# Designed miniproteins, single chains, continued (3): the designs that were tried, part 62

Each design is a single chain, and the fold is of that chain. pLDDT is the mean over its residues in the fold that is shown.

## One batch from the design tools (miniprotein)

Design m10134
Fold by ESMFold2-Fast:
Structure m10134 (fold): chain A 77 residues (1-77)
Amino acid sequence: AEKAALEAKLLALGAGEPPASATLEELRTRLLAYETYKKDPEKLKEIEEKLKKEVEENPEKLTAEEVFERIKKLLEE
């Protein structure tokens, strides 16, 4: 399944295990972030922490566009 493949790829990139309820869209946005900014592991850690908090506070799933915009803004600061 695509979901299992995305989870495996994220784990290989050093990401923590996503929750069992994670959607394909959420996993894709996370993978995009890790692939785009993998050259800066410290920034990736900061972004993951902030995105995790955002998702926990907002039960609605973030879209790929929203995640990408937030990541780009955080790395440009």
Scores: mean pLDDT 62

Design m10135
Fold by ESMFold2-Fast:
Structure m10135 (fold): chain A 71 residues (1-71)
Amino acid sequence: EEHLLRAARRAIEEVPRLVAEMTPEQKKILADEILEMAKQLRDVAEKTGNEELRRLADELEAIAQKILDEV
């Protein structure tokens, strides 16, 4: 699941920069996409016992929730 790890790390790095100039509607769409990614990571982490995937899923959920709270 290296592609998921890479995608999640990239999202965590880039998302804070991207949201600085987004509209409320764009932020909501982005947050929904991040939540979907976090759900996929959590499902894989549960099946494989991969602690890093679980940690990244938690971080993505926190980022998405922070974005939604600002809308």
Scores: mean pLDDT 80

Design m10136
Fold by ESMFold2-Fast:
Structure m10136 (fold): chain A 87 residues (1-87)
Amino acid sequence: SEEAELLRELLERLRELLPELPADVAAQMGKMLDEAERALREGRLEEARRLLDQMQMFFAHVGQLENPAALARAEALAREFNARLAA
């Protein structure tokens, strides 16, 4: 589905931000991304969306303290894909 494709693209681009984060934060995000990617591969779209919401909350809490630029890029990416999903 288009929604699954958009979620996959968002997850891929979030994974590209991992090198910009502190190693411990990147490790935790990587684990959550792996779980969300697995959920998408298995057709569990609602679970993938729930995991994405958890990742967004994690970024909001940690990103503001550790790397505002990486957080801003992640937020811009999320806004772009949310707009496409709403269309």
Scores: mean pLDDT 73

Design m10137
Fold by ESMFold2-Fast:
Structure m10137 (fold): chain A 82 residues (1-82)
Amino acid sequence: SVRESKLVSQLEAAIAAKDAEATTSVVTELLYGDVDPKVATANLKKLVKNDAHAYALTRKVTPELVQRILDGKPVDLQEAFP
């Protein structure tokens, strides 16, 4: 949708700028807005490069997890999202 496309563009810009607050805000809106998890996962996959990680992120976005994404650090998916 137009709304989802706008949020994805805002997310890409926030991540490129290393803006954790803006990234958290956009990811929260994408997650808790009326967005199908499959659509949210597809959008985040472009940025995370891992379908399982992107899917988990749509379920349990936290500022801590967002900061790790911005830093380009891997997250232990099994520990974070068992």
Scores: mean pLDDT 58

Design m10138
Fold by ESMFold2-Fast:
Structure m10138 (fold): chain A 74 residues (1-74)
Amino acid sequence: SEAVRRAIDRVIEEIKKNPDPEYAGLLLGVLAHEVRQDPSTPEEEKARIEAALAEARANGWDVDVALRLLEEVK
């Protein structure tokens, strides 16, 4: 989806502008949860967000807190 692609680009640009690890981790976690919940999201965009999560974890950003909180709010 073009909207999903734009959302991923906007989140990445926002993080580059204001690289706060907690804020970046929260934004990526929320975006990843939304992408995973949308079955119409292309596999390329799913792979892109999963790669971004892996890079965030490698940089010390804790995205798992946001993912766990969102899963608890089912």
Scores: mean pLDDT 66

Design m10139
Fold by ESMFold2-Fast:
Structure m10139 (fold): chain A 71 residues (1-71)
Amino acid sequence: GSSAEAAGGAAALAAGLLSGQSVESYEVKGDESRAEATVTLADGSVVRAVGEVTDFGGRGETELGEVFVPL
């Protein structure tokens, strides 16, 4: 996939990990290396997240905090 898809994936993974929930869906907007995602969780709640792709992996951030994620 593209870097933008990977950044969106990092954002969605971070939202799930930080909230302790499965991700149902997400919508991504951004450039190739950084994306904002609107993430819908298993309980139906919506979280805004930001993801980045770096040479050492993924980084995701939400209102709950920041985490590095496998990509």
Scores: mean pLDDT 75

Design m10140
Fold by ESMFold2-Fast:
Structure m10140 (fold): chain A 101 residues (1-101)
Amino acid sequence: GPPGAPLPPLSEEAIELHREEVERLLSELFGEPVEVLPASPEELMSALGLTLLLKSGVTDPADPSVLLIDPSTGAGELLDGRSRVTAEELLQHLRDKGLIR
């Protein structure tokens, strides 16, 4: 979507179309192939929101290796309420949840 526009509510079909996009963005972000596993629309939306947050470059000014997660975006729920993670910890967490391979 255009910069600064809020994400529109996604239909189930639109979420499926975004699955390959999430997989590509995660693979690009981590520099390794990432496969997004079959998930509910809610889980895919959480993964998409988290991936977009990571791609936005939201980092802790005190420690640039740490990513800041806004718990209000649902990404905090995916990360069990964690507001600060490293990219490596996040990748492992997504694998542990069975969302990626």
Scores: mean pLDDT 61

Design m10141
Fold by ESMFold2-Fast:
Structure m10141 (fold): chain A 90 residues (1-90)
Amino acid sequence: SKIEELIEEFIRLVEELANDPSLSDNVKEALKEAIEELKKAKTPEEALEIGRKVLIGLEKLSELVELSEEAKKIIERMKKLLEEIEKLVQ
């Protein structure tokens, strides 16, 4: 389904972000854990809740550290995908 494709794309973006060299190892570990949870989500609603928590964490991180331009672009794409998934789950 389109929802499943969007969730898979969101997971790919989190994986790309987890490989960004500007992020600390602790942040990379947290993102890897989030990827594991996203892959185990049984419903689109569960995946949305996990995705929202990831974005909240990344927004808090951006207040503490200057992120690379590449990381900022990935986060913006993640926000757009999450908004599209939310519209389809409603």
Scores: mean pLDDT 85

Design m10142
Fold by ESMFold2-Fast:
Structure m10142 (fold): chain A 87 residues (1-87)
Amino acid sequence: SKVKKIIEEIKELIKEMRKAVKEGDRQKQLQYLSELFKKIDELLAIDPSKKEEAIEFLKEAKKIWPDNGIPEAMIRLLNGEPVKLPK
């Protein structure tokens, strides 16, 4: 299933992002976060019923990089809540 493949790719990106945080590699952190957002968009374009799974992945990204406001903004957007985008 394409959906299962994308979910496994998302899990791997989260794992790599945790590793990049531990290594202090800011460039890799930004790269994996960007790729994570693209994969979540792809997942929801294929299967909108995976919204809750996408929110859980975004919550994990928020835990890994709490100073980054983008995962929280994306969670709010997916829940249909008003979004104040970080500048």
Scores: mean pLDDT 79

Design m10143
Fold by ESMFold2-Fast:
Structure m10143 (fold): chain A 73 residues (1-73)
Amino acid sequence: RAELIRKLAERILKESKLSPTPADARYSVEDIALAEAYEIVTKGFENFGRASTLLYLGTPEGDALLAEARAAV
């Protein structure tokens, strides 16, 4: 799973489907790609865009998701 998550995160980052983060944002595009890949691999493709939305909005759910993603790789 960890390898699949890392590979998908790299693919998402390479395809640049993420919006640019503002200069004062808490998260890099790499963090968002990792959280998005984790959500897709563990919870299914129907969750595509959920992780990035939660992180761009600065939600506690987004923070929790990124922590889970980092622990999984």
Scores: mean pLDDT 69

Design m10144
Fold by ESMFold2-Fast:
Structure m10144 (fold): chain A 92 residues (1-92)
Amino acid sequence: KVTIQLSGGGTVAPGSSVTLSFTASGEKIVRLQWYKQKPGKPLELVAVAFNTTSLTLTLTNLKPEDSAIYYGAALAEGEKEWVFDEGIELTV
């Protein structure tokens, strides 16, 4: 079973920088993605990586519109279903 660990998020000041990261383990990982979701809006794909176990998203010059829940998603070899994490909440 795929396990995802998260780091980053929280409340930050406008103009600051933040690094969000997640690591996927437990299975052979073939694809990782970062999604951004605001309340009532669809998931927006913001980053993708292949054949790695971690994906880092660095956001600079943060503005109030960057406030959202950021989700990491992992796809394991031979699987059709994505595993999503619990999300990281970012407030600017």
Scores: mean pLDDT 80

Design m10145
Fold by ESMFold2-Fast:
Structure m10145 (fold): chain A 88 residues (1-88)
Amino acid sequence: MEEVRELERRAKELAKQALPLMDKERQEKVLRLLEVLERTEDPVTRAAITEGLAEFTAEVFKEAGDEELAREAEEVAERARELKRRLE
């Protein structure tokens, strides 16, 4: 449970850093994912949303040329995916 929350926190922080690098459509997508995450109680679903958010954020950082933040976001996505498989 705590591991899911820590991954969520990191994914949210990275997404917020990436928001200024996004166009309006991408910003709306991120904000929608954050809203769904806040409404979701199921740990498996929360892990899946965290994975998707982190993957999307990694793509944005790669496009911006921030390889270090992109790698950090990819690591969060991989850990969320692994946690999701363990919870299923």
Scores: mean pLDDT 82

Design m10146
Fold by ESMFold2-Fast:
Structure m10146 (fold): chain A 100 residues (1-100)
Amino acid sequence: SLLEQLRKRLEELLALLKERASEEDVDIFKLRLDNLLKWFEWLEKEKVPKEVLEKVVKIIEQGIEEVKAALDAGASFEEVWEIFESSVSEAMELADKALE
């Protein structure tokens, strides 16, 4: 399922962050990822079209790849957070339009 695909990608991101960030930063990020998964489950319950859900997952997956590239380039946790939140914001804007 799309939810399982998203969960797996976010778990992989969290594992990578555990190697490079403080425990406090990892805990904050984990809370954000848990909230993102709950939001995605809510979109499925609201019967958002599958094609929109697929685009939401692709935007978030793109954000994860941008975060990985930034981490490899030595970016700070703050920069990584901003990159990820930018992708989440884009995904949320797309989903909000589908709920109108």
Scores: mean pLDDT 86

Design m10147
Fold by ESMFold2-Fast:
Structure m10147 (fold): chain A 80 residues (1-80)
Amino acid sequence: EEEERLERARKIIDEAKKFLENYIKGMSEQFSVEKIKEFAKKMIERLRKTLEYLGLPKEEIDRMVAEFEKYAEELIKKYS
């Protein structure tokens, strides 16, 4: 069950990454670093709550959230 929770969490994070990149791609004419940062911050809060609901330990949640934050920073650099 712990391994299954980790797999579900992995899918949630991967879907969130795709969603953020699609959001940024959709902004091509309206690109704003501030809007992307605000959107990513809201996604991070939502992800943290979802992972808590899933029953992951705080250390695992923190690690996955940090991975998403790093991905968001790299996307901003890529599309800036």
Scores: mean pLDDT 82

Design m10148
Fold by ESMFold2-Fast:
Structure m10148 (fold): chain A 73 residues (1-73)
Amino acid sequence: MEEKIEEIIEEGKKKYAAAPSEMEKNDIISRTAAEVVRLVLEEEGVTTRPGEEGAEVNARAAAIASEVVKKIE
């Protein structure tokens, strides 16, 4: 899992560095973060649901996305 996440982040970094505009760079960051979040939550067996469980999933997703953004920027 970690290896696959690292590959996604590395591809994201490569696309980010090659992107000609700030809008495209921001799109790459958001897409890469979303992909990593999805994979981590799927591996952990966590599903997105409304209410209390949804709030917990959102908090976890935000934490993962923050780490991905730090690695790309």
Scores: mean pLDDT 72

Design m10149
Fold by ESMFold2-Fast:
Structure m10149 (fold): chain A 94 residues (1-94)
Amino acid sequence: MEAAEYAKKAGRYANEAARHGESPEKSAAAGTAGSGAYAGALIAERQGTEEGKKEAARSAEGAARAAKLGAGGKKGEEAAEKAEEYAKKAKEAA
């Protein structure tokens, strides 16, 4: 699986974690980071470059961290764990 695909999944799970955030501010931060990671992954996919793959992986890591910091309840924590899992896979594939 391509690094960009894993980065897209990390961004999507970070956005899911944002829906179960501890506070509106933490939810907004996780959602923004998740959306940024998803957009970055789409750009990396379009470019097909090694630099693009590494940038998508870095953005995915940022989104996973934001999700983890803002996660509330079991569903938020599970989504944050999935974001971290896919961010790790994106980094390994880059």
Scores: mean pLDDT 78

Design m10150
Fold by ESMFold2-Fast:
Structure m10150 (fold): chain A 66 residues (1-66)
Amino acid sequence: GIEELNKLIAERAGELLKKALLHKNPDVTKIEVEVIDNKTIKIKFVLKGKEYEYEVDYKDVPSFEF
């Protein structure tokens, strides 16, 4: 149904966001990706000993730059 489709879209957006992060920052560690309400992608990671956290709407993921 529509709920399953929305979940799939959000999960794919999260995977794309993680790939974009790793493409720009291969030295990133401790990557955690969470999907909130099938709409918002929360990504946490460590780069050079500093912790970063971003929240990105799934619609904005294809154009998001790290």
Scores: mean pLDDT 79

Design m10151
Fold by ESMFold2-Fast:
Structure m10151 (fold): chain A 61 residues (1-61)
Amino acid sequence: DAAAAQLAALRAQVDAVVDQLRAQIRAGAPASEIRRQAEDAGLPDSTIERLLQLNRQLKAQ
């Protein structure tokens, strides 16, 4: 099904963006930059919140 293949491709693209942002968080990128890139990539608010929570947790250590 073409629709199922397109959805799978979109999920893979989202996962790649999330992995890239997680790498930036580990490298010390500021929360504002992570939020901006996630919003520009069209990530859901729940995903953005999880990334910002990870950033906060790592910065608190």
Scores: mean pLDDT 80

Design m10152
Fold by ESMFold2-Fast:
Structure m10152 (fold): chain A 72 residues (1-72)
Amino acid sequence: PAQTLTVKLVAVYDENGNLVKEVNAVVTLTTPESLPDARAGLRWRTRAGPLEQKFGAKPTDYVDLEILDVEV
């Protein structure tokens, strides 16, 4: 089933792993990502990819995300 994840965008890194900017903004993801154990407090780094406009990043950039809430 579809889940809604409330996540904190912590920081954006370029494709070489250099810090571009710290954001610390809350965003909502309406499509579940391939996370094996989505729960509050989980942090992960992923490519911005198709969410680049939502994150203010390039598709090749990496974003650090922290799950704040999971709604099923």
Scores: mean pLDDT 70

Design m10153
Fold by ESMFold2-Fast:
Structure m10153 (fold): chain A 79 residues (1-79)
Amino acid sequence: MTEEERKREAENGLKAAEDLYQEIKKLVDENPDDPEARRKAVRLLAALSILYAGFDLLGDEETAEKVRKLYEEALKAID
């Protein structure tokens, strides 16, 4: 993989993680007592954890750490 491909992969992954985090926040903030919205937020949280594991497995510790921080913030939003 080229350095440019690696940067694009990291940028795409971070954007996906940020989009997932924003969707989780929106679901929880707009529908705090809706169990269907909460179930959807939990499914999106699982997607964030998979994204973190993927970058961690690839050895991209910097991107993995950024995704992990978004996961932690999303988890706090759901709680």
Scores: mean pLDDT 81

Design m10154
Fold by ESMFold2-Fast:
Structure m10154 (fold): chain A 80 residues (1-80)
Amino acid sequence: PVEIVLSEEQREELEKLIEESRELADKVNETKKPEDYEKLIEKVKELKAFVAEALADQPEVRDQVLARLDKLIEELEKLK
């Protein structure tokens, strides 16, 4: 029920980070190498840092999104 409110500039940056993450995920699916998992994990951590800053004034939404990203990082680390 909590709505994510971002500026147009923040939305564009988020979209770029998500797209870069998808490209790295595709690379991982092709190679399945630990190095490619590590690059994807680093990109998800960049996304996490962006979300923490962009949603600083929306702490309830921020914490929910960060928890999901932490879960994703944990799952990716288990696969490498």
Scores: mean pLDDT 80

Design m10155
Fold by ESMFold2-Fast:
Structure m10155 (fold): chain A 81 residues (1-81)
Amino acid sequence: AEALERAAEALREAARRLRSVGEDDTAKALEERARELEEMARQVREGKLSDAQIKEAERRAREAEELARAATRVADALAAA
């Protein structure tokens, strides 16, 4: 659950940075992914997921962390231009 919640917050932070450089559509897409991860974290906490679903959620958290880092780099590059 914590990994999913951290990944969701990282996506929301990346989205804020993208909005600051005018990339509203990309920011919205990251915010939607963050909402999906927050919902998965809720389901993990409630014990509603199978072992296979928990492994998939862990994979999604890792992919989201990588996406957030990439999006932050893009926002930083746009801010520097």
Scores: mean pLDDT 82

Design m10156
Fold by ESMFold2-Fast:
Structure m10156 (fold): chain A 87 residues (1-87)
Amino acid sequence: GLEPKYPSEEELEELRKLIEAVPIAPDGIYAIAGLMLKELEPSTDVEKAQKLVEEFKKAAPSEEYIELAERFAKKLVESILEARSVL
């Protein structure tokens, strides 16, 4: 198995800046998640993206929403990097 590896401080700071740069945090987080899903699988359907977004909304209260979104983004980035490293 692979050891879990969190993004570096620099990568986390860049992710934070991306989230803060969007005019509406929920919409921005959805856009980031959609782009990351598209990078993992370019043919990913809108329905799959919407399901993941709805799971975010159900799992995270408004104050904890960003923390959940960051954790999700970290997992997506790690998955992309892992896929590239084992190619």
Scores: mean pLDDT 50

Design m10157
Fold by ESMFold2-Fast:
Structure m10157 (fold): chain A 76 residues (1-76)
Amino acid sequence: MEELVKLVQEARDAIYNKDIEKFKEIVEKLLSLPDRELAKQAALDVLDQGITLARLNNDEEFLKELEKIKEEIEKS
């Protein structure tokens, strides 16, 4: 649980900084945790927050990249 909380915070920081590569790295670490479904849901929650932020800021390029990552996570 401690690792999940830490990775979720790092994922939020990556989204805030628009660091897509760092976000992808953190998502892979989240999906490697024992409670994969909980970790997957946490990653999707962070992505939805980032997607909402991108929409509010009219950042269409960032939005498109986040939606692509969301689709990849949902398929995994």
Scores: mean pLDDT 82

Design m10158
Fold by ESMFold2-Fast:
Structure m10158 (fold): chain A 73 residues (1-73)
Amino acid sequence: MSPELKAAAVKSAEAAVNAPSLAGARAGMHEAYRVAKEAGDEELAEAAKKGVQAPTLEEAQRHAREALEIAKK
């Protein structure tokens, strides 16, 4: 992954982890998913997709933390 795409993925995942609402967490994960697909990072894309599909803020933030760890590799 390019440094620019990695920075974008980290920023999006951090925004989702710190989001005060489910809509905010899903928006951050949707952005992380777009970055992951552009980078060809399927592991990050799957984690971000789970965050977008999460039914609760707690689950969305849990998947956001997983996506953040993947993005930092």
Scores: mean pLDDT 83

Design m10159
Fold by ESMFold2-Fast:
Structure m10159 (fold): chain A 82 residues (1-82)
Amino acid sequence: SPLNEMNRKEIFIEARLTLELLKFLLEGKEEEAEKVAEVLNRVRERMEEIKKKYEEGELSAEEAKKKLEELEEEARRELEKI
């Protein structure tokens, strides 16, 4: 189902961000860790919004998938700036 695909993508994005967060914490880079935590929080909020809009019929499965791909790319770019 589209919702299961969205949940799988959510798990992968959050796992990637969590691993980067842990890496900075292990290196003692507290400021960089805080920036990653901010990206993770923003991604979580936006993913919940996309899933809610899909469940309420405001977004098609294809539109929701596109927004999740855009969110993943946006998170990747923000991580590269840290």
Scores: mean pLDDT 84

Design m10160
Fold by ESMFold2-Fast:
Structure m10160 (fold): chain A 83 residues (1-83)
Amino acid sequence: LTVTRSTTEEPAAGETFTLTYTNNTSNTVTIEPIVLADGSTVVAEIADGATLKPGESATLTATVKSEATGVTDLASGSLTITP
């Protein structure tokens, strides 16, 4: 599984960025909706998930709810894969 983000800059509150997921495995991969929090504050959200068969790709939109350092890296690191 490969994840590519649309920006290397930290987005501001109210901005969006995209994450492109590519299934390079031999199994179906399910990407769950993701909510990123800093303590009790929601800092970014990917509202939609995706189910990828082998060789498929999906682009998901992340929305920044509040300013936080490392929000793009947190989105990538919070990926949940269900084989």
Scores: mean pLDDT 65

Design m10161
Fold by ESMFold2-Fast:
Order: structure tokens, then sequence, then C-alpha cells
Structure m10161 (fold): chain A 96 residues (1-96)
């Protein structure tokens, strides 16, 4: 489950960063990458609560892009949210 969580967290971060870049927000894209990387690092270290918190921050970024972005950036942001939710599911399974 931890490996699946890491894979999905990485995908979520990449998609959120792409969505933010397409929306023209380089700073938000950098933040998305940072939160994605933190989620992966926390999950690898067994800090599942840290990973879940970082994924929450990543989802907030994706929601911001969905409010201001083009249809293409909105699609990428939605896909990022879906991957983040999958990562969270696997993190909860890893905690049991």
Amino acid sequence: YTELAIEKAREAGDLAAQAALLAGDDDLARQARDYGDRAVTYARNGDYDGALNSLGDLVDISQQVRSTGSPQSQQLALQSVRKALEAAKYLYLAKE
C-alpha cells in the first residue's frame, strides 16, 4: 500500500504543477511540486499523517487552479485531486 500511495502522490503533484503552469502561476506550480515531494517523503518515512497533510495542501492548490484556470488546467487539477484521494486511500490502508 505504501508504494501505491507514493506512486499516486507523485502523480498528483505532477498533475497539480502542470495545471498551475498552464494557468500561468509559476509560484503555485512550485508549491504543488513541493507538497507532492513532501507527501512522497513522509510516506517513505512512515509518517502517514505528514503525508496526508501534504496531500491536503496539494488538493487546496488544485481547487485554486480549478477556480481560475482554463478548461485544460481545470481537467489536470481535477485529475490531480483524484490521484491525491487515491494516495490518501492507500495511506489509510498502510496505517492499519
Scores: mean pLDDT 82

Design m10162
Fold by ESMFold2-Fast:
Structure m10162 (fold): chain A 71 residues (1-71)
Amino acid sequence: MEELRRRQEEEERERERAREELEEYNRLANEYGKKAEEALKQGDKEKAREYIMKSASYTVEAILAVSIILG
């Protein structure tokens, strides 16, 4: 019975970490998305592409974190 409790505690810690990472990655994805919009408005296509790639990368990380949370 102690092994079950330890496993549940470890799974809870992993889910908490994944949730924190999910929140951070979502925040960063949204932030870089806004920066990309601003760069496009200024005509800076190079910066816009850079920010879009950053936003996409964080979105992928967020999807992976969701996968961990859902199991």
Scores: mean pLDDT 81

Design m10163
Fold by ESMFold2-Fast:
Structure m10163 (fold): chain A 76 residues (1-76)
Amino acid sequence: DVDKRLEELVEQQVQDLLALAEDEAAKALIEAKYQELKAQGKLGDEFKEFIANIYGALAERGRTKITKADVEAAIA
């Protein structure tokens, strides 16, 4: 099932982001965005954009850990 596979891949990506989170505030924002997009049925392209924005911010700032500010910037 394509939808089930997409959900499993997204869940793995969320776990990867949580593992890179610096603190509980960053984790809470990542979880909140995931739940928001899941409730809206936007786990495809919208969630890919969110992930790309976070990794882009890390690359631009030369950081290995996701901060609350990085997640807030990715949401905005």
Scores: mean pLDDT 76

Design m10164
Fold by ESMFold2-Fast:
Structure m10164 (fold): chain A 70 residues (1-70)
Amino acid sequence: MLEHFYEAVEKKFGKEVAEEAYRVFQESLERGASRTLALLRAMQKLKDLGVSGEEITEAAIEALKKEREA
């Protein structure tokens, strides 16, 4: 799950953006957040870095759909 999301972000938005999103995700988990909440916070960080909210949401939904089909 995390690997697919991280790779998708890296391919579309670049390594630095992917690394920042992953870091925010990990920090959120350390603060006791659920994986879903941690993902939401990572997506908000992507928006702060200049990625449109629609694009990150669609990428996340598509990654989750592939996980269900696997």
Scores: mean pLDDT 73

Design m10165
Fold by ESMFold2-Fast:
Structure m10165 (fold): chain A 78 residues (1-78)
Amino acid sequence: GSTGLSPEELEARYVQEARELLEKMKEAIEKGDKSTAARYYAALQLVLVALDIETGRLSPEAREILEEAQKLVDEMEK
């Protein structure tokens, strides 16, 4: 594989990275830093796109993270 990890290990690592980005995004929103929150959202989307490309799917957990991030962006842009 491109990273030398199994698909299961890749999924776990990308999901962990996405969760960390989601938490950083929430912290930025709480601080009123919309530009930093938007940057973390972009990074989160790239991580999940990489997961989908490398494993051929987004897990329910990855979908849940993306859905929560999208909701936060929608609320932030109001």
Scores: mean pLDDT 80

Design m10166
Fold by ESMFold2-Fast:
Structure m10166 (fold): chain A 55 residues (1-55)
Amino acid sequence: SEEEEKVLRVLEYLAAHPDEPLTIDELARIAGMSKEELEEAFKKYLGVTPEELLA
């Protein structure tokens, strides 16, 4: 799905920029989603929140 592709884009960005300090708002921008949409998509496809991923 398009949401799954957007989540994958975020993961690819994080893998390419491991030392970059990123906020949830910046991840949402990279995905082209709202913060709430990003949180729902992460739970649905990854089983974790964006906050948990960045912890």
Scores: mean pLDDT 81

Design m10167
Fold by ESMFold2-Fast:
Structure m10167 (fold): chain A 94 residues (1-94)
Amino acid sequence: MTVVELIRELFARTRAPSRAELEAVFAALEKASDEEREQALLELMGWLSRLARTDPATARAVLETLREQAARSRDPVLRAGLEALAALGEEMLA
């Protein structure tokens, strides 16, 4: 399963993914190609935007997990992408 496929499967559910499921996404992102990372981050942005509108409490929990994973990322480019996504999500919830 690609990271894009994993994200699509998790965000097709009526309830947001668990912390463990999100951690699996981030582990897959660390191993993904640059092209797959770009597509995965765009997919995550779209679903975070939807969650911010439909379930802001869950969106805040996802945002916190994104910030934690960004801080733990060993790849500075991936970290910057996750931090940018977290900042955008925080703005949407303001």
Scores: mean pLDDT 76

Design m10168
Fold by ESMFold2-Fast:
Structure m10168 (fold): chain A 120 residues (1-120)
Amino acid sequence: MKEEVKDALQFAIDFLEKIKETLRRLLERYPDHPAIREALETVDEAIQELKELLNSDLPPIEQVERAIEILKRVKEALQRLLDWLRANGLPEEDIAAVEQALDMVDFLIEGFEKLLERLK
């Protein structure tokens, strides 16, 4: 089970790195917009926290519980960004990119919640 949790954490890190690249491209196009920077900073912090979990000796159940908390913070930040993009009439392509990022984070949260149930 420790290997399954580490594989799930690595998968989450890889997906958040893709989300981070999406947000970096968005920030390059809209550099003066703090909502984008705040979302990028939250995702970057989440990647670092998940890497620390991956390298930790914490019990598998605690690693999964902490990963869910980290991912929920990312979801909240991306939702705030999405609401801001919609309110400011940004292009449909940029809105869709953040919607896709939210869907990815929801998928990761569901995966970790299912893993947590198996560990209990």
Scores: mean pLDDT 87

